# Ledger of designs, part 104: designed miniproteins, single chains, continued (2)

Each design is a single chain, and the fold is of that chain. pLDDT is the mean over its residues in the fold that is shown.

## One batch from the design tools (miniprotein)

Design m7837
Fold by ESMFold2-Fast:
Structure m7837 (fold): chain A 106 residues (1-106)
Amino acid sequence: RVEEVRRLYEEALKHIDEAIEAVKAGNYDEAIRHVGRAISAAFEAVNVVPEPSPETLEAFQEVVDAGLRAIDAAKAGNRDEAIQHIEEMKKALERLGEAVLRDAEA
């Protein structure tokens, strides 16, 4: 379980970094796809844990909320807002990683 959660967390982080690169290159459609894949990997990580803690669920909701704001900004072609919300998503994902890895160890 711990190794599976770690793999999914690392996959989500990779997609976040690729989303930032895509925005910087003006590839907003690619950025939207990477944000979606990061949310998907985060969701799969939570689902590995039979009883996710309230902390894990709260952090996951923050990942989704920031990701949706990033998608909206990217659709509008707003580079600075898209980067800001992807960075917020990354911070939420780091908190999710800490919480979900702790849950997987229990």
Scores: mean pLDDT 88

Design m7838
Fold by ESMFold2-Fast:
Structure m7838 (fold): chain A 60 residues (1-60)
Amino acid sequence: MEEAIKAAIEELEKAGNKEGVEALKKLQQSIDDGDAEGIREAAEKAIEAAGLEAVRKAFS
């Protein structure tokens, strides 16, 4: 999961999607903290900013 999130962030950085990068970084932080509510909120924002494909890669 952590490696998948890092890979997704790197792809979004290369694409210039700063909002998607920030959303995925927030998602990773919520996962590290074990915050189930934060994970849900961050995942919703990541889908909106980065798209479903990027979030799917993070959870692969």
Scores: mean pLDDT 72

Design m7839
Fold by ESMFold2-Fast:
Structure m7839 (fold): chain A 59 residues (1-59)
Amino acid sequence: MELGLEAARRYEAGDYRGAVELLERQLEEEPDPGTLETLARLAEKAGDEERAAEYREKA
């Protein structure tokens, strides 16, 4: 929950790379379906449709 908010703040500030890196690190330590859904949404908003589809497939 808290990491999702922090990643959202970074994305809203235009730091898409920082947001993705934060969420990827969280997945490595504590896998969470909600994190995968957030990653898919971020990738889609950034125009990366293929990456978004990959995250959705894993969620």
Scores: mean pLDDT 72

Design m7840
Fold by ESMFold2-Fast:
Structure m7840 (fold): chain A 56 residues (1-56)
Amino acid sequence: DAEFVRSAVRVIGRALGLSEEDVEELIKWAEEQLKSGKPVDEVIREAAARARELAA
């Protein structure tokens, strides 16, 4: 469900005030995690943690 993950990561990044550049990098990372077979919920959780680190 790549489209759902892309949308969720974009919303999270924007809500935290990340630049569009950082949001796109986070989406690329999340897509790579999905391709490696990680579950959607795990990818979203890890993406949210990474977004918080980028926003700090």
Scores: mean pLDDT 83

Design m7841
Fold by ESMFold2-Fast:
Structure m7841 (fold): chain A 74 residues (1-74)
Amino acid sequence: MEEAKKLVEEIEKAAKNGDLDTVRKYARQLAEIAEEKGLTDEAEALRRMADDPTASPQDIVEAAKRALKLLEKE
């Protein structure tokens, strides 16, 4: 839980600063946590977006926030 919150915060900060490499790095880490918790669809979406050079940082932020919300609900 705390780890996932930290990753989402880092993704938001990186997106605000235009640091796409950091956005993608933390999105991949969040995807691993989501997969471990059984959120397979969210994990696949995050990995796909992190590997897609055309994905917007805003789309990655929204996917990360969605995954965090589901992780907080179990």
Scores: mean pLDDT 81

Design m7842
Fold by ESMFold2-Fast:
Structure m7842 (fold): chain A 57 residues (1-57)
Amino acid sequence: MDEFEQIVFEIAKKELIELYGLSEEEAEKIAREVVRAMREGKDPGKVMKELVEKVLE
């Protein structure tokens, strides 16, 4: 990951754990998907929201 991708990954992971109470493993999985989506030209915030909604249902 480049520096920007690492920052996005760490912020997403921290928010997923602290705000949504996800486990480190689930938060890391979602944060990786967010970074991947960002590489594909998708909005990382939108993808994170969609993945969190799917987990919480």
Scores: mean pLDDT 78

Design m7843
Fold by ESMFold2-Fast:
Structure m7843 (fold): chain A 62 residues (1-62)
Amino acid sequence: SVEEVKKRIEEVAREALAQGLSVEEIQARIARVLGEEMPKLSKEEQIEVNKFVRELVAEIEA
């Protein structure tokens, strides 16, 4: 589900932040999850996940 994908992305970002990784490395780890999960989602769900990722990255950069 979209909610499970969002949770996985949040967990990966949280772990990377805890390790002190750069925003670029956090984005790379998120991109790996997207590569695995996006093919399982509808076009509308993919748009929702992409919006969530943009908002999450903006929050991390703030």
Scores: mean pLDDT 82

Design m7844
Fold by ESMFold2-Fast:
Structure m7844 (fold): chain A 76 residues (1-76)
Amino acid sequence: MTLTGSAAAKAAGEAAEAALKAAGVAGRVVATSDSVHVFLDPSASDEDREAAARKAGEAIVAALRAAGVPVATGPP
């Protein structure tokens, strides 16, 4: 395990939460040592969840790139 990975995950989680708030999407972000999980309102309809997920995902990716946080995108 690298210290860089842990720090990147923490920074990514914070950036993701800020992006959700900026985009007006209600949800919570949980960052672990090597991953970031985004949870949207579970009581929303599947259509609302899909729309919120698309909006949140776009905002999160943009915020992470703007913050200079490395994002693993390639193949698994």
Scores: mean pLDDT 62

Design m7845
Fold by ESMFold2-Fast:
Structure m7845 (fold): chain A 82 residues (1-82)
Amino acid sequence: DHELPTGGYTRRPGHGSDPFFELKVLFKKALEGKLPISKVKEYILTFQNKDGGFGVRPGLKVDPELTKFAKEGLKELEKLEK
């Protein structure tokens, strides 16, 4: 219902979740300069668990592949903040 701080991309209730697709869209828009890199990083970090891994949603079980993908994408965003 509410627009996300990252520019309005969100998952709809009742649809299958693809967290990799969501992250790819956010990273692509940030890399293209269409979204503020800082806001995209902040949004992605909301999915980070206390253990440093990333789940499909905040507080959910850590997914190692999603964690790797999110960390790699965050590194690419950091390269653009120079």
Scores: mean pLDDT 66

Design m7846
Fold by ESMFold2-Fast:
Structure m7846 (fold): chain A 92 residues (1-92)
Amino acid sequence: SLKEEALELARKAAEAAEAGDLEKAEELEKKVLELIKELIEEGREKEALEVMAEAARLLEPAAVKLTGLPAEEVAAAVAAYVARLRAAAEAL
């Protein structure tokens, strides 16, 4: 499914970022965003929000590495974003 494919790509993006392959991580993240877009265009908004929430959680360590921001600040921002996406999905 599009949801399962997007989550697999998000995991691979996180693995690439952890390995220091930032170019590959960015390429994979762009593919995840394209699949999220397809879910939205198909009217599968709840699944799109669930993928966005899970992808954000999986990519949190990479965001710390890429931004150089304190891990606590990135974790708080990701947690807030994930909570908002989950609340939106639950409301659908």
Scores: mean pLDDT 80

Design m7847
Fold by ESMFold2-Fast:
Structure m7847 (fold): chain A 64 residues (1-64)
Amino acid sequence: MALADRPDAARLVAEKLVEKGLITREQADELIKESGGTLAGLAKVLLDRKLVTPEQLGEAARSL
């Protein structure tokens, strides 16, 4: 709940995915722009492009 309410939640999750080596910094910046800066939008784009699994995305969010 608290994480989804943060204006920087999408950026934090994207940075965690970069730290885990699942995406590059350049991909993270592009995906955040495409998502409109929301966590829900970021999750949708990541899953639609098959860059991460739902499990990997959830793990990154839990690691914050």
Scores: mean pLDDT 75

Design m7848
Fold by ESMFold2-Fast:
Structure m7848 (fold): chain A 70 residues (1-70)
Amino acid sequence: MAEEYEKAAEAAKGLDPRTQGNAYRIAADVAEKEGDLERARKYYTLAAEQFEKSGDVEKAEEYRKRAEEL
């Protein structure tokens, strides 16, 4: 379930955006494997937002595109 990864991302809220982005990406990957495409889309979008804040525009674009393709 993605709930544990969501709590991990919340716990990382005080850490750098790249760490938060990785936590959301892991949650999205798990949700996608479980067939929960709505949750996967939400977490990929959150991951993209965090990577954009960290200056990793390339990763932000990749995960935003993946969210749109779900």
Scores: mean pLDDT 77

Design m7849
Fold by ESMFold2-Fast:
Structure m7849 (fold): chain A 59 residues (1-59)
Amino acid sequence: GPLEFDLSNPKIKEALEEVKKAMEELKKNPEKVTEYVGRVLRAIGDAVQAELELRKKQE
C-alpha cells in the first residue's frame, strides 16, 4: 500500500533495500528464515528510528 510518510531520508531507502534483499535471499535459502527475519526486523527498526529523527529535525 502507499506509504504514509516522506521517504526522502536515505536511511529509510536503505532499510527498504535491505528488506528486499533479505526477501530475495529467503526465497533462495528458506532454511535461514529465522536469520532473515531478524535482519528484516532490525532494518525496519532502523528505518523507524531514522523517520522519527527526521520528523523531530523538521519540527
Scores: mean pLDDT 70

Design m7850
Fold by ESMFold2-Fast:
Structure m7850 (fold): chain A 97 residues (1-97)
Amino acid sequence: SKEEALELYKKGVKYLNEGQYDKAIEYFEKAREIAEKLGDKEMIARTYLLLGEVYYKKGDYEKAKEFVQEALRIAEELGDESLVATARYLLKKIDEK
């Protein structure tokens, strides 16, 4: 099921890049559910970050902020400085709107 989560995540990224935001959300949420069952906190955080990016691109800044804040919380727990920096950067972009 980790392989299934990765494939769903990749499909979400493809739809995000194509501007198909509702499909991207669907696939990222499915990937997140599997990551939660696996206890894969890194994949959970990355999936929340991408959900935040999708909502940001849709102009839903309230939801974008919620998802990115959750990603930041998990990234800080993990000590993942790269993911923390990415989440903080996206929060700054949201707050400037």
Scores: mean pLDDT 88

Design m7851
Fold by ESMFold2-Fast:
Structure m7851 (fold): chain A 73 residues (1-73)
Amino acid sequence: SSSMSAEEALELGKEYYEQKDYPMAIRGYEEALKLDPNYAEAYEEKAKAYEAMNLFDKAQEDYKKARELREKA
């Protein structure tokens, strides 16, 4: 299919995460964020993928962004 929603991109990222393909999971979450820059769950899932890669500073930044977005809701 030629069109993907932010939710579909998030779910694709989660599928890669379950396969332990964390770089591809992050790419899926980045596509979700391109489609919806305020998608707090995409930041949360991206942070989890960074934690799995031991990239804790990047994970912390994404968790902070997700928290800020949820606090504005």
Scores: mean pLDDT 86

Design m7852
Fold by ESMFold2-Fast:
Structure m7852 (fold): chain A 80 residues (1-80)
Amino acid sequence: KEKYLEQAISALEKAIEAVKAGNRDAALFYLQIAKESAKKAGLPDEVLELIDRAIQAVKAGNYDEAIEYLKEALELVKKI
């Protein structure tokens, strides 16, 4: 349980940094890790929804929007 929560937080932080760097492939890679870790950690559906919205924003090239969704997801995860 704790291991997957730590993986989700780490992956979300790495996804934010990849988006800030404009590295689309790295961002999508870390977003997939974040989503899988969040599911295994039993995180709320709101966190999974924010990760999915961030994935769509990255695919659309809306990096600022993706960063905002990821920051919101990270805030929710850190409150658990």
Scores: mean pLDDT 86

Design m7853
Fold by ESMFold2-Fast:
Structure m7853 (fold): chain A 74 residues (1-74)
Amino acid sequence: KLKEEAIKLLEKALEAIKKGDTKGAMELVRKARQLAVQAGDEKTVELLTQAILALSRGDTEKAMEYLKKAIEEL
């Protein structure tokens, strides 16, 4: 069920990015990353860490790529 919750948070994060809410997107990604850590999903944790770094640099295209890869990995 942690996987389902993480996917929902990442889908909301993608929508937030599309609406220009990068701060809201970053908060959602951080919450999804915490769930991935609890689940022991190291690959998803790595992808979400890269998404957070991309958002911090204003690279929304790279951030969306990492978020989509994380959803596929989950």
Scores: mean pLDDT 85

Design m7854
Fold by ESMFold2-Fast:
Structure m7854 (fold): chain A 82 residues (1-82)
Amino acid sequence: ALADAIAAAGATSREPAAPDEVIRRVADYAGLSEEETAALVAAGLSEADLRALAMGALVDRRPLSEEEARAVMAELDAIIAA
């Protein structure tokens, strides 16, 4: 389940946690629910973990082409940097 993946990602992160506002922006981009977004914030995910989790959530909904996956990664990097 996505919630289990969120918990696991947060537990294994070796990088500093991303700011709450960055986590919320990435979760919104990935189309996550308010409950899932709250779980991400509580887990204190790093920027790298957020990229991986958002990609996983998007792929779980619909298979992405290599071109779409590259575009999503670029968008996530832009959202995280903002």
Scores: mean pLDDT 71

Design m7855
Fold by ESMFold2-Fast:
Structure m7855 (fold): chain A 73 residues (1-73)
Amino acid sequence: MIREATNFIVEISKIKDEDEAFEKTREYLLKLGVSEEEANELIERARKDVKEGKMTLTEAIARAVLEALSRLS
């Protein structure tokens, strides 16, 4: 799981389109076993934090993935 999550974050960091990056992240969270409701909540929070300048796109995506993994443990 950790190696796959790291590889995903590296791949997503190459995406310039913010909406595409968030959609691919949402799909990845669902693949990890997170519910559709939880995946949507994590993505909405990440989008808001990026929009408010609290973190970069890559940082917001990494946080969402790590929080999802924590919920699945």
Scores: mean pLDDT 80

Design m7856
Fold by ESMFold2-Fast:
Structure m7856 (fold): chain A 80 residues (1-80)
Amino acid sequence: MLKEEDVEEAVEFALEAGEELVARNIRAAAELMREDPGMTAEQAARLVVAQARASGDEKAAEVAEEAARRLVERYRERER
């Protein structure tokens, strides 16, 4: 499972970039992973990126992609 501190860091990254909707999507994806233990970090990351892309905001999509990449990286480091 993703650590709360890693989720918070990704949320802060999105907020510092001015992307409040991306920050909300990151928290929502983390909550979905908490409710469904079968959900992978990669699936959660894809949801965050897909939601940002659906907004039509290219900057939001780029911020979501970077935040998702960092979260998946940290998750894999902790699972090793």
Scores: mean pLDDT 78

Design m7857
Fold by ESMFold2-Fast:
Structure m7857 (fold): chain A 56 residues (1-56)
Amino acid sequence: MSIEEVAEILEKQGHKEVAEKIRNSSKEEAIEILREHLRSLGASEESIEEAIEAIK
C-alpha cells in the first residue's frame, strides 16, 4: 500500500487535514504522522506497526 493510498482513505473518512499533511510530507514524516493519528484513534501498537510496515 502506498502513502498516497493511505492519504486517500483518510480523506474519505473525513480526516482531510491529516491526509493533506501526509501528502505534503516526506515518506518518513508521513509515517510518523500516520502513527500518531492511529494512536490517537485508540489503535493498538501492534496494529499501528503492521499498518506502517505495509507502506514502507
Scores: mean pLDDT 78

Design m7858
Fold by ESMFold2-Fast:
Structure m7858 (fold): chain A 98 residues (1-98)
Amino acid sequence: MEEAKEYIKKAREYLDKAIEALEKGDYEEAARYVRKAGEYAAKALKLLGMDEDAEQVRNIFERQAETIETGSKFEAEIALSLAQATLAIVERIIERKA
C-alpha cells in the first residue's frame, strides 16, 4: 500500500508541475507532465489489481495531454481541470481500498 501511495504522490507532483508550465504558457511541457501524472496514477491502480481502470486512467490522461498540446488555451485549461478531477478520484480509490 505504501508503494501505491508513493505513486499517487508522484502523480500529484507532476500535475502541480503541469499547472506551473501551463501558467507560463509552456503547453508542450504541461502536456509532458500530465502524461507522467497519468502513468503514475495508472501504476498505483495496477498495484491494487485494477488493471482495466489503470488502462482507462492512462487513456484519459493521454487524451488530456493531447488536448493541451493541440487545442486552444481555453481547451488546455479544461483538459488540465479534468486531469486534476481524475487524479482526485484515483486518490480516493487508493485511500479507501488500500
Scores: mean pLDDT 87

Design m7859
Fold by ESMFold2-Fast:
Structure m7859 (fold): chain A 55 residues (1-55)
Amino acid sequence: SPEDQIYMEASKELSEKLKEAGITFKTWEEFLKGLELADEAQKKRDEKLAELKKS
């Protein structure tokens, strides 16, 4: 479904951003940075879902 594509894309983007930032969740600092990236990815996902409902 279009929703599944948006969720999968958001998951892939987050995974790529974590790799680019060198985040492996071995330190508390990495954990906090990972949460920031996850929040950003969720916000982008929610915006795309809202646009899908509008179309």
Scores: mean pLDDT 80

Design m7860
Fold by ESMFold2-Fast:
Structure m7860 (fold): chain A 80 residues (1-80)
Amino acid sequence: DEYVEKGREAYEKGDIKTAIEYAQKALEVDPNNEEAFELLREMAEKSKDRALGESALASAERAKTPEERFDALGIAATYA
């Protein structure tokens, strides 16, 4: 919860790496944290390559573990 908020603030500053770190911490605490997934969607929406960002988010949503979701997030952030 608080991690997601800090992650959003980092992303608004353009600090993608810090935003990913906070999203990962939120998902480690609660793998079903919807706010963490919303942060990922916001990152994809700001991406210049929306198709690549959307593909990465789809991978994150189907991931079964926080680690798998985080890997997909890394891909999404790369194209943000």
Scores: mean pLDDT 64

Design m7861
Fold by ESMFold2-Fast:
Structure m7861 (fold): chain A 92 residues (1-92)
Amino acid sequence: MERLEEELRRRLKEFFRLHEPAGVTVAAIDRQEEMARAGRAPDAAEVEAFRAAAARAAPAVEAFNAFVERRGLPETLEEAIRLLDEMIEELR
């Protein structure tokens, strides 16, 4: 199960990178993961940076939502990974 969650996260990062090659959104995800592992809450500057990254992610999130609308919501992690692989292939 943990390996599938890691694979799903890897696919999500690839999907966001294809929408934003500068990698600001992916870098924000990596920072949030590091903070969660450390049990640390974001400060005001980090919250603002995360909001900015979320705004940059909006086109990718909209594309994701549109794809889910067409293909249906995945019921398992394996289905979610396959759905993301299809989205990634459409962007290549």
Scores: mean pLDDT 73

Design m7862
Fold by ESMFold2-Fast:
Structure m7862 (fold): chain A 90 residues (1-90)
Amino acid sequence: SAAEEAYEAALAGGRAAAEGDAAGDAAGAAGGALRAMGAVATGSLAGDREAAEAAARGAEEAARYAEELGAELGAKGARAAAEAGRAGGL
């Protein structure tokens, strides 16, 4: 489903951002963050509340993973993406 795809894309992007941040790979961290934000934005712009909420949930899970890795920037970015997705939902 679109919601499942949005969740997986946001989670995968957010996790990639966390791993990049933890490894000192700024480009990898930025790329992951953009993918997570893109998943959230796609759901919100389509007016698909279920997809936007699913992407936000994936981003929140990625933020917790980032915190466990000590990737503060990754965690902050993922939480911001989740908040933006929820705010963009109808």
Scores: mean pLDDT 71

Design m7863
Fold by ESMFold2-Fast:
Structure m7863 (fold): chain A 82 residues (1-82)
Amino acid sequence: MDEKIEEKARELAERFGLPVDVVRQALEAGYQAAKDAGRITEKTRQAVEDALRKAGVEVTPELVDAIMDAVAEIYREEELKA
């Protein structure tokens, strides 16, 4: 789980020119919201957006969608393994 989040955080940070820690926090927030709901929901997107705003990052649709895609991939892979 954490290793997969770190891998995706590095990839997205390089793609969008952001600090890895910022992207990692957004991925962790999204993944936690998905776990709490038992699925990807609008609350997952809100958690990602809130984490980015907290870090002082401009929230763009492209960035949020990329992080949401990564959260969905991590969530499905970990649920299938568990």
Scores: mean pLDDT 81

Design m7864
Fold by ESMFold2-Fast:
Structure m7864 (fold): chain A 67 residues (1-67)
Amino acid sequence: ALKLALVRAKTPEKGKKASQLAKEKYGVELTGGVLNVSEEEAKALAELAEKASGDEVLVFNEKGEQL
């Protein structure tokens, strides 16, 4: 199944670095870009995206850690 990645980050630069780490470490495709929202809101958006696409959606923080 296709895996999609959403990144929660305070700045676009931090989000780009975290997205690259997630792609290299977990083999997930970056989709949805950088989210400057709360952790709870990012998880809720990922759940909505999974229901809309049927794909597994992962959320990462600025350190490239899965939420």
Scores: mean pLDDT 62

Design m7865
Fold by ESMFold2-Fast:
Structure m7865 (fold): chain A 99 residues (1-99)
Amino acid sequence: GDAEAKAHALQAGEHILRGIEYARQGDLDKAVEYLNQAARHAEQAARLSTNPEAREHLLLAAEHARKAAEYAKQGDIDKAIEYAHLALGHLQEALKALA
């Protein structure tokens, strides 16, 4: 339900923020790990949500988190952080729709 979707969306946000922190520190292996976990949480939130607007934003958040992980894996820290912030933006829109 939407309460469980909200919980997973919040976990996705926490993992993205940790991914950004590790990327800034140059720990790209941990950045990739946290960003991929964020994508999985956002995907789970989308599966649990009954709200179509929230579901759309959660799927976009997952896609951008995966792109952030891809750029982190390539050593492109600036693009990794850019896509991580795009994922956070979509999570915030999803959380507004779930409120």
Scores: mean pLDDT 92

Design m7866
Fold by ESMFold2-Fast:
Structure m7866 (fold): chain A 80 residues (1-80)
Amino acid sequence: SMEERILELARRADEAIAAEDYETAARYAEELARLAEEAGDYGTAAGAYAAAGMAYLKLGDEEKAAEYFAKAEEYKKLAE
């Protein structure tokens, strides 16, 4: 199910963050955000975009990090 896929991606993103593999973490967080958007799960989408932003910040991509943090704030407001 989409819910099971979301949980799997969240787990893989967490594992990548724990390993300090920020390239892999960003990729899983991006996919998680996309699926959460499709599911209308704005809270999960906000969290996933924040995770992607943090991963890109760790990678030195400040512009992409800022873009994802902006999306996280947008979805956080939608989740209210």
Scores: mean pLDDT 88

Design m7867
Fold by ESMFold2-Fast:
Structure m7867 (fold): chain A 68 residues (1-68)
Amino acid sequence: MLDEVRREATRLATGALRELWDKVPEERRPEALEAIARASAVLADRTASPEEILEAARALVARLRELA
């Protein structure tokens, strides 16, 4: 089920990026890129739990909404 969780997390992250990226002001994009990098690191971490992976994706979505 870890692969299923990674697919769901990727779907959430990609969906949020598609919806919100254009709404993030240019001056806030370095902060958005940092949030993306942090989430990507957790999703790529083979030792991360399913809960950590989903939390990372949700945190990215929340941050992108905050920055938009």
Scores: mean pLDDT 80

Design m7868
Fold by ESMFold2-Fast:
Structure m7868 (fold): chain A 67 residues (1-67)
Amino acid sequence: MLREKGKEKLEEARKYIEEGNLEQATKKISEALKIARELLKAGDIKSAQEIFEEVTELSRKILELNR
């Protein structure tokens, strides 16, 4: 299901951040955002919001590490 795929992408992004691979982490975040948009189109607003919140937190971590 789309929700599970979105969560998998976010977990992959987290692992790439831990490895210092910010390029791949950013790519996985972009893939998760695409899934969140599809969830919104399907009416699953709660799952989409959960993905957006996690994306925001991971993006802050990437920005912090890149300064």
Scores: mean pLDDT 82

Design m7869
Fold by ESMFold2-Fast:
Structure m7869 (fold): chain A 74 residues (1-74)
Amino acid sequence: SLAEALREAEERRDEEIANDPSLKEQIDLVEELLERLARGEITAEEALKELILAVGEKHKAPQEEVDKALAEAL
């Protein structure tokens, strides 16, 4: 069933997080942005902007690439 597939996916995800703690940080960020969006605290554009900025910072992307991604997303 879909519920069983989701449970198996969650168990696999927990194993991956145990092997790579940085993955938990990414998941936590996405969940936080989705929760803030659901509460109406931010717009979809603001959530996307924060995600692009966080991903760019983690990968130390040049500011020019971050600016381009923001322009294409907004």
Scores: mean pLDDT 70

Design m7870
Fold by ESMFold2-Fast:
Structure m7870 (fold): chain A 56 residues (1-56)
Amino acid sequence: SEEEIVEKLVEKYGLSREEAQELVDIAKALAKALGLPESYIEPLAEMLADAEVTYR
């Protein structure tokens, strides 16, 4: 579920729930724009979180 993805990003990347939710929302928008199934939201959100903590 979306909530499980948010909690995973909070625990794994040390993001706030608010920051994690924003990344999930971006991942959902990207998946929709690219025509990808919902199963791609989690890996996209994780990639975005990894980039966020690496390049800030």
Scores: mean pLDDT 83

Design m7871
Fold by ESMFold2-Fast:
Structure m7871 (fold): chain A 60 residues (1-60)
Amino acid sequence: ALTPEELEAIVKAIKEQGSLDKPIDDKLLATIEKYLGEEVAEALKDKTVEEVLNWLLDQL
């Protein structure tokens, strides 16, 4: 399960990028790698912001 700190950091990065229909940018990807690790970042790197948000909701 995600820690509150990990969840807050990723949600903040999602809000900062703004557009749900666009691929995740380098900043959001770097935040995912920092808090969730390289394996998770690699799995999500080609996903849209909306797909990443849905993945996070599945972790809750």
Scores: mean pLDDT 81

Design m7872
Fold by ESMFold2-Fast:
Structure m7872 (fold): chain A 87 residues (1-87)
Amino acid sequence: MRLPENPSPDTALLGLEIARHEALRIANDPSLSPEQKKEALEELVEFARRLVELARELYPDDTATLERLEALLREFERLVEELKRKL
């Protein structure tokens, strides 16, 4: 996935939802080995973390949305760890 140039917190929320769908798609892809799935999931977590960090840097005053983003990022990280444990 490519990082948006200037992600607002709302754009980052959409990005996290897309990342969640992508993680589930990767975990259920029969063409990928367990090793390939693990690498793709780890890259997706790095993408999600960078997206949230960039939104915080560019829109620090949108505190309510940023708090929601942080909570969703932590839920996404937990989902990915569960998916990786099942590989």
Scores: mean pLDDT 82

Design m7873
Fold by ESMFold2-Fast:
Structure m7873 (fold): chain A 81 residues (1-81)
Amino acid sequence: MEEEKLEKEIEEKEKEIEKEAEELEKETEENPNLSEEKLKELNERNAKLGEELSIIDLARKLKISLEEAKKLLEEAKEKLK
């Protein structure tokens, strides 16, 4: 893949994550009396955003696709077992 295309893909993904994080913050602030089930859902979404940010960092650092970075992160987790 072209390096320019990879950087554009990463930039678009960063924008998506930023928008999703803003929506998460808004939902949490507008609904302070959330059910335990909803709070768990929001926490899982927040954890997922953190994982996606790690994938972006890895992709940028190694100049690889987001898909390859995700694969490497999963492989690294398996090796740590």
Scores: mean pLDDT 76

